# Ledger of designs, part 7: designed miniproteins, single chains, continued (2)

Each design is a single chain, and the fold is of that chain. pLDDT is the mean over its residues in the fold that is shown.

## One batch from the design tools (miniprotein)

Design m4212
Fold by ESMFold2-Fast:
Structure m4212 (fold): chain A 73 residues (1-73)
Amino acid sequence: YSVSQKEIDIASLETGSAAILSATLRTPLEKLDPDELRRDIELLRKKSEELGVTTPNVARAIETLERAVAELE
């Protein structure tokens, strides 16, 4: 609830989003599990909504995962 807590939460979300994005981009589309991608998208959206912000890595991760899910489905 404090400014420090929000800064920590945003940094954590940014780092986790960068990791998810990197892993997704390194995996061929047909090797991705759409159920896992949907879970990751939901998690990132939930965290972004809770913090009231969308960091660049969160935005890119969500967009990349959504595109992958659309292609797989």
Scores: mean pLDDT 76

Design m4213
Fold by ESMFold2-Fast:
Structure m4213 (fold): chain A 111 residues (1-111)
Amino acid sequence: AGAAPTVTASASSIASGGTVGVSVSKAGHYAVTVEVVSATTPVTVTLAKDGVALTEPTTLNAGELVGAGVDLAAGEVVDVTATLEGPGTALLRVTARGDDGEGSVDVTVNG
């Protein structure tokens, strides 16, 4: 069995309307999902790669997720943009699931 990928975020926190880059340690085909673990307001999330949208802007409440399938090289970045509908905070969990298993990273959004 291969080792699960390590998932890394370019920042542990972003401002509302900001973008964080998420990368994987291993090349592969991935289901990349963003879950709103907690939020004071709804969060609008978009995933993109190299300026190409992978998802439509999707408004999520706590416990909801959005995702896309994507091919990634090791260290290649998926851009996650998150915007709070009001002042407050959200905790996002970004998960990449591939053939060798899954990894995740948590990112805080501050409004």
Scores: mean pLDDT 88

Design m4214
Fold by ESMFold2-Fast:
Structure m4214 (fold): chain A 66 residues (1-66)
Amino acid sequence: SAAEFAALKARLNSLLDWALKHGYLSQAEVDAFKNREVKTPLEVRRLLWEVSMKIADKILAQLRAG
């Protein structure tokens, strides 16, 4: 639905802004994800998963370095 798509897009943007604020993603990475064309709720869910995995990899790398 259009409502589901809008809610998922809002969640994606919030996750990206959170990751930028905490240094898990660069501005260039956030801009690249925000500029990705998505047309369906499934495509937004896939992108949310991709962003979440990238953030997880960054967190794990920081923990390994400390």
Scores: mean pLDDT 87

Design m4215
Fold by ESMFold2-Fast:
Structure m4215 (fold): chain A 77 residues (1-77)
Amino acid sequence: DIIEKLKEVAKTAEEEGDKETAKKARGAIQLLQISPQALSLVLEETEDIAKRAEEKGHKKTAEKARETAKLIREQIE
């Protein structure tokens, strides 16, 4: 479940002190709840989350975001 994976990304980001990344992950969840067809846009947001977390040294958040992005790609292919 992509929504559950994004919730874990948001939780992990908050635990690592990255409130901005957590907010972006929650935004991606809201987008998917409103428009399930927006998977490609949610993929872009999730990949951005992974890159931002990696740049900040938030390795756990980055890893979870990358895993979530892979799942999204599998669903839109």
Scores: mean pLDDT 83

Design m4216
Fold by ESMFold2-Fast:
Structure m4216 (fold): chain A 69 residues (1-69)
Amino acid sequence: SDEEIEQIVESIRRHLRDQYERGVEIPEETLLKMVETYARDKGFSDEEINKLVEKVKKVYEEVLKEQES
């Protein structure tokens, strides 16, 4: 559902910010693979997984920009 996708996206955003505060960089490819696997295990459809992955890519770029300032 859209609600579940938004919850996962927000959880990932929080996790990425926490990791950067701790000096840990998570490679984008690694994160996207983990997210895809998680969503598949949760029973998400291919369409929902694709939507989630695209949203996570945007979040990754946003968090990266926030840390560069």
Scores: mean pLDDT 80

Design m4217
Fold by ESMFold2-Fast:
Structure m4217 (fold): chain A 62 residues (1-62)
Amino acid sequence: MAKDLLDSGKSLDEVFEELKKDTDFRTLAHHLSKDDFKNWLISQGVSEENAEYFANRVVHGI
């Protein structure tokens, strides 16, 4: 999912907006700590750098 969106050539902002539509992404973003959410994203095939970016965006809001 996240990896497929990144591989499609979309910007990180566009990928984040698509991921925000996913119920699992939203649920985990609300319930997990930043570090746990980042580790979950890495388990889904997202790079450490991109996982940190997405985790920071959900914790601080856009």
Scores: mean pLDDT 73

Design m4218
Fold by ESMFold2-Fast:
Structure m4218 (fold): chain A 91 residues (1-91)
Amino acid sequence: TINIADTLENLIANYEKTKDKKYLDEVFDLAEQYGFGIGLLPETVVNGKKQGKISLKATGLLLKAMKLNGIPTKFLLDPLLDLFGNNDDID
């Protein structure tokens, strides 16, 4: 899903330049279209990456868009730890 990451990056850049929320709305519409944006919760996006439906770059861009849309960073911490720290590989 390389093309999704590039589209998300361009939409987020347009939002940061214009402050027009329509660009964030387009990001979330794209996420829903790809079937991992149900409820647009950070954990749903992380689960989409774990299922191979979305790249790591696109996952990070979606979490960035959620933060820009007003989700506090503290609500992103647990999903990020789940993405990177759930390796229960104990000897």
Scores: mean pLDDT 65

Design m4219
Fold by ESMFold2-Fast:
Structure m4219 (fold): chain A 65 residues (1-65)
Amino acid sequence: MLDEEGREEAAEKAGKGAEAAARGGGSDQVNSTLASKQAREKALEAGTEEGAMKAAVEEGLRASR
């Protein structure tokens, strides 16, 4: 389980990663923002680095399709 600092850092990276993946896939701003928000929320809920990375990949991939 990530400490508070690690959890926030992982969540921010997950959100940015998902947004970048969504934009790279041609998603509009609304869909990219939703992917970022969902990835961040899931990363915080997971409370682990692995969970945060999984959230980023899943939400980014889903939005980028």
Scores: mean pLDDT 76

Design m4220
Fold by ESMFold2-Fast:
Order: sequence, then structure tokens, then C-alpha cells
Structure m4220 (fold): chain A 73 residues (1-73)
Amino acid sequence: SLREELRRGIQEAVDQGQGDLLRQRLEAALQRAVERGDHQMAALAAYALSILYELLGDRESAARYRRLAEEAA
């Protein structure tokens, strides 16, 4: 599924020590999507951030971005 593929890609980036770079890129992508009114891209970026923060052990940030993804979808 797209969810499993996305989770695997994020896990691989974290395992390779690129988690912070991925976080910065996803936060920038989310901001641009919101500014452009692109609800689909905003939901996807927020969902990816929720997975990333869950894998990093930051459950508060993960929950926040999960809610944001649900609101944008």
C-alpha cells in the first residue's frame, strides 16, 4: 500500500541518519502547500511528518501532524 511504501521510505531515511533533513524538507513542503491552498499536498506532507515524528519517538508532534493531515484531507 502507499502507506507502507511511505513508512518504509521514511524509516530508511531515519536509519541512514537523514531524519532531520527529511523533517526540514517536509515542513517546507507543508508550508508551501498551505500557502498555495493545495489541500492534497498539505495532507500528504503532514501525514509523512506524523510518521517521521513517531519513528523519532516524538509522540506529541506525531499526534499534532496526524490531526493536521486529517483536517487537510
Scores: mean pLDDT 85

Design m4221
Fold by ESMFold2-Fast:
Structure m4221 (fold): chain A 58 residues (1-58)
Amino acid sequence: SAEQQEKANQLAIKVAKAAMDGDREAVEKYLKELEKIATPEQVAAVRAHADRLLAENA
């Protein structure tokens, strides 16, 4: 649904912001919420992006 897509987009943004802040707990929290409403493929893409941002901030 449009509401699920909007919620998924908001969670993906929260994951990226948390990763930029180096907040691994927040990244995992938002990814778990995303897993409930997004496809495994979308979740994997967001996780890969977050992992890159976390590595660059280490």
Scores: mean pLDDT 83

Design m4222
Fold by ESMFold2-Fast:
Structure m4222 (fold): chain A 71 residues (1-71)
Amino acid sequence: MPSDQEQQDLIALRVGEFADRVRRERLSPEEQLELLREMSSTLLSQGVPQDWVDSVVTQLARHYGLPPVPP
């Protein structure tokens, strides 16, 4: 698969911001789920492919024990 450094950098930045905010702001599961939705929208608006965004959101939700985001 072609490596897309810019897409990887954007994903890494947003994942880092999510993890930092969850720890620093003591976010509830509901607040974490809302932040995942915001992150998804931001990554899509920045040109990250839908499949990559969906994969990242799914992995983060699973890692943090959140319920699946409705389609």
Scores: mean pLDDT 76

Design m4223
Fold by ESMFold2-Fast:
Parts: structure tokens; sequence; C-alpha cells
Structure m4223 (fold): chain A 125 residues (1-125)
């Protein structure tokens, strides 16, 4: 039913929003670890952020699909919200990678952040 599709979209959007905030926090923690020179901590936070980013992308794509099935207008609205969240994470991942490149010992963390950025850009297109 239309009501069931909307309820599914609402639940998936709430899940995507929570995963977006978790991913954002992990990227901010990775940036902090890079600034502190904690290479091992930065790598761990980058790995955790990439894992959460994949979960976020999956939930967000499912939310867009559910809302599109319910209403074209609600689908467009959700696509805009999801696109904005993707752009924010892409920007944070780029900033983290740029900072990490200033420390040659952070090469592994930088590679993970660059792979995460590419993954999120591929999700947008």
Amino acid sequence: SAAALKAQGDALMAEADALFEETKKLLEEAIKKIKEGDVEGATKKAEEAFKKAKEFADAGLQAVAAYNAYSAEEGERMRAVFGGQLSALIKLAEEAAKLGRENPEAEKAVKILEEMKKYLEDVQK
C-alpha cells in the first residue's frame, strides 16, 4: 500500500540519517587523530568510517527507492537530502585525506579515505 511504502521510506530515511551522523563523527575523529599524529588511530577511524559510509549509502539508496515508489515528489525530496549528505561526507573525506598527506606515515589512512571518497562519488553517479 501507499501508506506501507511511506512508512518504509520514513524508517530507511531515519536509519540513513543515523548512519550519516555516525560516519560524519568517525571522519571528524579521523581528522583529530591525524592532527594529533596518531597514525594507528587515524587508520582505525578511517576504516570504521568507510564501513559506516557503505551502510549509509545502502540505507539511503533504499530510502530513495521506497519514496519514489510512494510519490515522485517525496522521491525527489529524499534524493536531494541523500545527495546533500553524500556531498558532506565526500568533502570531509577529502579534507581528512588532504591533512593525512602532510604525514608520510599516514599513507594507509589516506588510501582508505581516498577509496571512501571515490565510493561515495560513485554512489552519487
Scores: mean pLDDT 91

Design m4224
Fold by ESMFold2-Fast:
Structure m4224 (fold): chain A 82 residues (1-82)
Amino acid sequence: SHMAELEREKNRAKLLVGVFEGVMEIALAVGRLTNVPKEETKKLILKTYEKFKKWVKENHPFADEVVKEMDKILEEKLKELE
């Protein structure tokens, strides 16, 4: 069923966004706990974001929607490093 395939891809999109948010939160928490300079944490977050974004764009049918949600998460998490 084409509808079942669409539902699987939507669930996959939600999982990708959730994984990205979790990775960002873990990176920030580890940076705080290990007293790493904020600039180093920011550099790692941005590098991870670019790799994840590229993979999503190349591999996901709802890439634009996933990237839009990732961009919102990135902006929110980067504010914690200001």
Scores: mean pLDDT 81

Design m4225
Fold by ESMFold2-Fast:
Structure m4225 (fold): chain A 65 residues (1-65)
Amino acid sequence: MSEELAQIFIKLDKDASGKVSAADLGKALRDAGYDVKQQDIDAVADDNGNVDNQGFARLVQILSA
């Protein structure tokens, strides 16, 4: 479960920038069968709409609650 989430993040972060688009992350998670709402992803995104490693860790914590 946790490894699958990490793999999705890594696949989206093709340039190894440590950031992915919140919109792309939400789509990829839903396409993978996770019950993720865009609202949950937006809650961990920065002002530019990107989710970094810290935001992703927070998202995993929210999904585990």
Scores: mean pLDDT 76

Design m4226
Fold by ESMFold2-Fast:
Parts: structure tokens; C-alpha cells; sequence
Structure m4226 (fold): chain A 109 residues (1-109)
């Protein structure tokens, strides 16, 4: 039980670090958009930053909940809602990253 809990906590810490990198990447694309005058890249990067930030907040909240020794019914419901929202955000991040990568490649030519 404790070993499984520590492993889940480690996995979440890695995901939290990855989201921090995602936010930094979005900020990089925002600066690139400003330099190149690309409104489309700026809009995609702004949306990516918002979603990455929301994902980070949800992952941090999930970690805080999992650190509790006893979860209430309210905590369990909140965990479920967080997990469902994270899945939706992960899908949207993948879609935005694909669009940004395509547009960035065109701008880099």
C-alpha cells in the first residue's frame, strides 16, 4: 500500500514537471508568434498555455488529495472529476501541439 502510494505520487510529480515544461513551451511559441507577426500561432499558443496551466493546477490538486491518509466521499468525487477533466485536457493539448508544430515548421522555413 505505502509503496504503491509513493509510486503514484512520483508519477504525479513527473507529470507536474512535464506540465511546467509545457507552459514554458507555450510561452516560447507566444514570443515566436510576436516576432513573426503570426496571430494564428499566438492564438494557439495562448490556448495551449491556458490548458497546460489548468492541467498543472488539477495535477497539483490530485497530488494534495492523494497525500491524505483518509479520503472523504467529497474527496473521492473530486478525484474522479479531476481525472476526467485531465483526460479531456490531455486530448486538447495533443491537438494544439500538433497544430502548433505544423505552423512552427512553416514559419521556420
Amino acid sequence: MEEEKREKERELVVKIAAEGIGIAAADFYLELAKKKGSKELAELAEELRKIEEESLELLEKKLELLEKEELTEEDLKELKEIEERIKELEKRIEELQTRIAKLEAEIAK
Scores: mean pLDDT 82

Design m4227
Fold by ESMFold2-Fast:
Structure m4227 (fold): chain A 76 residues (1-76)
Amino acid sequence: SSLIEFEKSRAANLLDRVAQRENLSEEEKKRLLEILFKYIETQTVKNFSEEEKELLARTLARIDELIRERKAQFEA
């Protein structure tokens, strides 16, 4: 439970940064957060719709981009 809580908290914080960057609405942010939490809880995409899989993939890609940018600041 504590590990899942940690992962959810981290995902929520990263998604908030993505939402600020891309000017996402609160409804859009909530939808993406629900998809991220579903993935964190289940560790599988088997029960995801094609739309949910696409939204998850895009969201994870944007989170990965934020992490890469943060890492890059230590390489200068």
Scores: mean pLDDT 81

Design m4228
Fold by ESMFold2-Fast:
Structure m4228 (fold): chain A 97 residues (1-97)
Amino acid sequence: MLEYVIETMRKELSDEEKRRIMEIGGKAYLETYEEMKPIVSDDVAEEIGTLTGLAAFFREASELLKKKGLEEAAEKARKLSDEYEKRAQELRDKALA
C-alpha cells in the first residue's frame, strides 16, 4: 500500500505539488516536535512529530490525487493519513498519562 501511494505520487504529482506536500508535512512535524519537546523525551517528541507530519503529508497527497481523478490512490493515501494520525494520538495519550 505505502509503495503504491509513493510511486503514484512520484509519477502523477508536479514538482510544485510535491514541494507543497513536503512543506505541509515538515511544518506539522516541526510544530508538533516543538510542542512536545518540553513535556516528553526527545525521542518520543520526534516520534509523535514524525507521525503527525506523515499524517499531514498523506492527507494533502490524498486531496491532490483526488483532484486529479486518481481515486484509488487518494483513498489509500487517506487511510495512511488516518493510521498515522491515530498512532500519533495514541503516543500523545500515553505520554501525557
Scores: mean pLDDT 87

Design m4229
Fold by ESMFold2-Fast:
Parts: C-alpha cells; structure tokens; sequence
Structure m4229 (fold): chain A 100 residues (1-100)
C-alpha cells in the first residue's frame, strides 16, 4: 500500500541522515591522517544529500498524483542511497584500521 511505502521511505530517510552524520564525524577524524580521502568522502556525502533531496521531491509528486509505481521507485532509490552510505561508512572504518 502507498501508506506503508511512505512509512518505509521515512524510516530510510532517518537512517540516511544518521549515517551521514556518522560518516562526516569519521571523515573529520581521518583528516589529519588522510586529508585527500576526507575531502573525497565529504564530496560524496554532498552528492548523496542532493540525490536524497531529488528523491524526496519525486516521492512528493508521486503521492500527490496517487502514482503507486512512482512511490515504489522513490523508495527503491532511497534504499540505494542508504546502501551507498553504509558501504562508505564500512570503507572508512577499514581505512582507519589500516592507518592505525
């Protein structure tokens, strides 16, 4: 149902925001050891934030038009952003361990 898909989207949005805050904190900690990587990570987070804002607008339009397939697509795109953030966080954890 559309209501359940919107609820799923809201949960994924909250998870994305949590991951972004964590990644940015970890990038700040990495800056003294690898400033180039820290900058690349911050730029990637900015790109993902822009994607997330575009996805929010797509969801809003799909809901207003009662377009169930459009809502499903927005949810899928949000899940992909969360997956990308999760991978980025994992790579930062690995890099920190290598640099220690």
Amino acid sequence: SMEKLVELFERELEEAERLIEEILREAEELEPLNPELAEKVRRRVEELRRELEEIKEKLKEAVEKNDLEGVREAVREALIVVAGLTLLRMLLHIEKKILE
Scores: mean pLDDT 87

Design m4230
Fold by ESMFold2-Fast:
Structure m4230 (fold): chain A 85 residues (1-85)
Amino acid sequence: MELEKAKKELEEARKIGDKVGEARALYRLGQVYESQGKYEEAIEYYERAAKLFREELGPKHPLAIEAEINAGVLRLKLAVDRVTS
């Protein structure tokens, strides 16, 4: 349910050119994939959200920083999981 809702919000934001709404929908998709343990997909969505937040709100905006941190934390988690195998 949440995944399909976030995908629909993304499509609707893209159709009307709402770049901040697009970034928020991408961030929500990142959260959904993260909650499912799909970390590689979550990283992709957080990175796309962070890029749009930086372009629209600036690189020092809390939303841009938060999305970048979430992507970085998951990348570190994947790297650690590979080393501890």
Scores: mean pLDDT 82

Design m4231
Fold by ESMFold2-Fast:
Structure m4231 (fold): chain A 94 residues (1-94)
Amino acid sequence: MEEEKKIEEVLEALRRMAEGVRAALSDPTLPPEKQAALREAYERGRKLTVEEIIEQIKAGSLDAATLAGFVERLLEEKRYDELRKIAKAIVEQS
């Protein structure tokens, strides 16, 4: 029960983070260099596998923009089981 609650909290946090990164990518006040770097990380995340993301979570090397791109791709493809695997990996690493 506690683990399930933590997983649901992480899933909500992942959705909000993806929305925040998407908003930042559409923000005309964000400096062009920062927008380019954020978009590059976001697009990189969209191309990663579930296994690659889990490895980066365990290594503590995953940046928010890369994770946001990955999360948004899974949401678009309705791969909710894979998204839960990522949330569980984050909970276990905490």
Scores: mean pLDDT 81

Design m4232
Fold by ESMFold2-Fast:
Structure m4232 (fold): chain A 98 residues (1-98)
Amino acid sequence: NAGLLKAAQEVYEKFKKYAEEAVKTGDPNLAKKALEYARGLANVARILAKADPSQTPLVRQMLEEAAKLLEEAAKKNPVSKKYFEEGAKIVRDAIAEL
């Protein structure tokens, strides 16, 4: 389903943008947005994998990249660590359910 895949990709790109800017600037509001998009990505990934199981490998790859980015962000950003760690847990939990 190209439309659902495109929606998942757009959520992933926004997640990545906010996470990278949060790391670069140290802004906790951007870290909170990255957490919001991490939740959105986990939800869309579950929906897409259920609706189109052929996309599960691509969805798993997006979630694995998101989890790694959040885990590295948590190591580099003490002030926003809790938001990045919460996001990483949400994404890892979604991977386990695929």
Scores: mean pLDDT 86

Design m4233
Fold by ESMFold2-Fast:
Structure m4233 (fold): chain A 92 residues (1-92)
Amino acid sequence: ALERLARLLEEKVKNKDKETYEEESEEGVRITVSYDEKYDIWEGEVVFADGHVVRVMVAFGEEGREYAEKKLAENASNENVTFGATSLLPPK
């Protein structure tokens, strides 16, 4: 699931694809990749069948970075949510 999220997120960022993508596995794992126009952020989310959530953001520029870091801090208090900013630099 996490490797699948990383690949989807990297491809959307690389292609500057702003369309929301969602998929669900037979085991009930949901993966969503979306774009936030306000902060110029691509956000990836994995929701596991047990309700555990992993969020990942790819942000460019200082405002996007600050927003991603703020969201990381806000989610750090939630034991069912793991949050990470994967890239604060342009994609390869």
Scores: mean pLDDT 68

Design m4234
Fold by ESMFold2-Fast:
Structure m4234 (fold): chain A 79 residues (1-79)
Amino acid sequence: TLTAEQLAIIERSFALYDTDGDGTIPTSQLVGMLQDVFSSLGFRPSVAELNALAKAADKDGDGTVNLAEFLATVKAFLA
């Protein structure tokens, strides 16, 4: 389970990458956002791990990721 502090970091990072406020981010931004979040949480995943997580988040291939999909991806890495 995520702590309140970890959840706040994730939510703030998502909001920063969601520059137009539509509640989604394009998958092209996802690797960078994952890297920023994990660095803030004290982890240093490789580019290969970040790419695998980004692919898992956008499994349906719609080209965008919402906050719920992003949270699921972060939780999967931390499990």
Scores: mean pLDDT 76

Design m4235
Fold by ESMFold2-Fast:
Structure m4235 (fold): chain A 96 residues (1-96)
Amino acid sequence: SHEELLKEAERILDELKFDPLLKEKLLKALEHIINEKYEEAEEELRELFEEYGLPLELVGMYLGALAGIVESTVSLEVKKQQLRDLLKELKELIEK
């Protein structure tokens, strides 16, 4: 199920037209969360937020949201929708 979530995350990132660096860093953060490596996931998100001039105060919120999606017992279809909504919000934040 975690491998399927990573594949779906990659598809969503491509659909939302994230640039290759953003896609790589977000997939690495998600993979770290799946492996319960939360410090490494936070570092990937912090670097991403710094590079794109995003509020560092939001790093913990996005880490928590991604972890919540991964750890949730809901179906893969619900996780895909939650991930799409979260990534769409992040994309809008980056494009401002």
Scores: mean pLDDT 86

Design m4236
Fold by ESMFold2-Fast:
Structure m4236 (fold): chain A 56 residues (1-56)
Amino acid sequence: DPLEEGFERVRKEKSEKEGLIAKADYYLGKAAISTPEQQEKFLKEAEKYREEAEKL
């Protein structure tokens, strides 16, 4: 798909590994717009899910 418009939607339909990456990305996005106190918690959650997915 030259437009790549459906990239995010396609990711949601991918394997469980990519589901973990999507969760990590979700928490990274929340960290960027969250309070300073919660940013670290969301970053840790994002890192945890990303590491779990990458270990697979």
Scores: mean pLDDT 71

Design m4237
Fold by ESMFold2-Fast:
Structure m4237 (fold): chain A 95 residues (1-95)
Amino acid sequence: SLGVLAVVLGILAILLALLGLGDAAARLAITAGSLAERAIEEGGDPRVALLAGVLAVLAARLALRAGANPILVTAAAITGIGAVILAEQKLGVRG
């Protein structure tokens, strides 16, 4: 599923950030967040998408510490936050 792929890419983005590959981590975090949003829109499990969005935001923060391009970090953070908001709305956590 797209949600599971988003989670896998989010974990990989975190690992790349921890290895100091900030730009690569930020790019994967953008992809993970975007896939999480698409997974929700296509009727996927919002809990899996929520996890993927959170992982994308964490990857963006770690990528920034690894010296990633701030434009890529900002895009990754916004995309991840968007996925979290959509997932929370589907779960009924946000009104």
Scores: mean pLDDT 85

Design m4238
Fold by ESMFold2-Fast:
Parts: C-alpha cells; structure tokens; sequence
Structure m4238 (fold): chain A 68 residues (1-68)
C-alpha cells in the first residue's frame, strides 16, 4: 500500500468513527504528500497519532506514518 493510500484509508476510518480531528489530520498529511514534503507529512502524522482519542483512528494514522 502506498503512503497516500494508507492516509486515505486512515481518513476514511476516522470519518466512519466520527473522529473529525483524526480525519482532518489525515487530510492535512495527504496535502503534504501531494506537495512532496514527506518530512512534514511524517511529523504531522506522528503528532495526530498522539492527539487521537479514538483507538481505531490512532492505529490507522500510526500505520500510515509507518508507510511514509
């Protein structure tokens, strides 16, 4: 799975769980990936994983971070 696909999956999982913060965080990382700024994408993914209160959304973001 590409980092972009992993982040899209994380966003969709967060939206399904009702975690608007995690969904917004995943969308921001997708924007960084599209801009080619992988370092900001990694740092943002780490911060969002630490901030997420929903376990499923946090795990999805962590997996997305590991793919970057």
Amino acid sequence: MSPVEALRAARDAAQAAGDAGAAAGAHEKLTYMEQGNLELARESARAAAEASEDAASRDAIVKAYQQI
Scores: mean pLDDT 64

Design m4239
Fold by ESMFold2-Fast:
Structure m4239 (fold): chain A 86 residues (1-86)
Amino acid sequence: MEAAEEVRRLAEAGDVEGVRAKLEEILKTGDVEATLEAARAAAETGNPEAARVAIETALSIEAKNSEETARAVGVVILAIGEILDA
């Protein structure tokens, strides 16, 4: 997904402000799947600040079904792991 790739590049570059702005932009579209994929990409980079932003984004999502809820929880768990390993 293009948005997730952009978020990953921003997080790898250490541009936490760019990660936050891009995730907020995606969240405003109402596309829960795109937002969760982008948040996961931020969490996967090993940057603890980007992982924190991913948690904030996942918690801001209004999940419509159990699969979306499970994916949001997955992002939070992954991001917590990255923060603890930092």
Scores: mean pLDDT 77

Design m4240
Fold by ESMFold2-Fast:
Structure m4240 (fold): chain A 70 residues (1-70)
Amino acid sequence: DKKELEEAIELASEETGVSKEEVYKDIKENDEELARLNLLAYYYLKKGEFEKAQELLDKLYEKRKERVEE
């Protein structure tokens, strides 16, 4: 879980040229849980693990619904 998030942050940092510290700041400045789910989904998509990516996207969608529903 946490290790995969760290690898996802490292991948994003390498692809964008943004420091890992700045990626962490972006996660914290947004909804941290939603940003984390989005980043992990992208990471698995890049690794070709489409089933895991879809599961994380489904979680992201459900968490977004929870933010607007009772």
Scores: mean pLDDT 73

Design m4241
Fold by ESMFold2-Fast:
Structure m4241 (fold): chain A 71 residues (1-71)
Amino acid sequence: SMAAYAKAVEDATADALATADRNIAAYEQAGKAGTPSQAEEYAKKAEALRHARAVVEQYTADVLAKLKAAE
């Protein structure tokens, strides 16, 4: 059903976003423990992951809106 599919998309997205948040925190922590060069690299990785997270969140919202419009 559309409702079951929408719930699966929501649950999968929540898990993916939670994983991204944990990885962002891990990169920030690694940057603090590392050399200046490592700190710069991990800061860039954290920023890239924040952008990817926002894209996934927006895409999922769009998918859910389309499913709601269909039925």
Scores: mean pLDDT 85

Design m4242
Fold by ESMFold2-Fast:
Structure m4242 (fold): chain A 119 residues (1-119)
Amino acid sequence: MSLVERVRQRLRDLERETRNFSNEERVKRLLKTFKEIVDEMLTASVLEQEEIAYLAISFIEDFFKKHNIPAELQIEFLDEIIEYLRKKKETADPKTKAVLDKLILQLVGLRGKRLRQLA
């Protein structure tokens, strides 16, 4: 099984395991799972890293919508994952840094969109 398929399976497991969770507990579990996915992504090929990054953004947006996660909790999650990615970027190789930069930029954009909904 490819790393991408393992990530897809982990995300399916996350949805199943958090079915009866509060939104605060869902966001906490999502954060833990995504930090683990980031750590695995760093050991992958650049093409797999790009596919995982795309899958990550899509899943986060869908998860927030499906569970009606409040904008404040979405921003809290985004702030923590962006910080985690920035720390991982510091020791990454140049090709991985480029993937992480694109992912950070997309997450910062999503955060900005949610912040406007609170204004």
Scores: mean pLDDT 87

Design m4243
Fold by ESMFold2-Fast:
Structure m4243 (fold): chain A 98 residues (1-98)
Amino acid sequence: KVAEYAEEAGRYGQEAAKETGKAGNYVGASAAGISGAGATAASLMARRGSDPVTAGESAELSGYTAREAAERGGSEKGKKYGEEARRYGEKALEAGKE
């Protein structure tokens, strides 16, 4: 569950980066993309037997930072994808605590 939610957070972070870049905010797009990659890394760590709470915390932080970067990007789609990245990151942490 942690790995699946972290993977979704990463995927939405990358979509947020793509839409933010289309709006012409390349700095925000880069930040959202790096954050999405962080969530993907958290997913990989969870799949390889890392502590589920630690992996969930990494996914939560990555989703949150993707949302923050997308909010500054001015793209409505980017902001929506950033919010989904945040929500899936939070779900990853909650799953890690179970």
Scores: mean pLDDT 79

Design m4244
Fold by ESMFold2-Fast:
Structure m4244 (fold): chain A 74 residues (1-74)
Amino acid sequence: SMDEELEKFREFAKTLSREELEEVLRHLKEQKAQLEELLATDKSLSEEQKAKIQETIALMKRAIEIVEEILKEK
């Protein structure tokens, strides 16, 4: 499930340094923004492709929240 995948990601993220976490956060935000732009601009996407991209954006949003939470603990 998505929750199980996110918990595995959380455990991995806890092993990273603050500098590595900041880099991961930057990349996740960039990837999320690119997918959001793709959904907004690409008129050729099928309904199935749009759904998959939306699911990926949701996963990335949750991953960003996890990284930000860990960074707050320092």
Scores: mean pLDDT 86

Design m4245
Fold by ESMFold2-Fast:
Structure m4245 (fold): chain A 69 residues (1-69)
Amino acid sequence: DTEIRQLQAGRDTVQGALQQQQAQLDEAQRQQAIDPDGYRPRVEALQRKVDALQARLAELEAQLQRLEA
């Protein structure tokens, strides 16, 4: 099941990236409370990255469910 292992590795990689980007977003949101204008573009960029990673994670999990069924 090389395909299942590749998808699991991909999922784990995306989960790690999501955790890292979420931590950066949380920090940027804290800084935005102090400097709203300076951090707004950073918060927006990080939110887009988090949204994209969440979508990719959902795709990988759906593919894994189809192969394990």
Scores: mean pLDDT 84

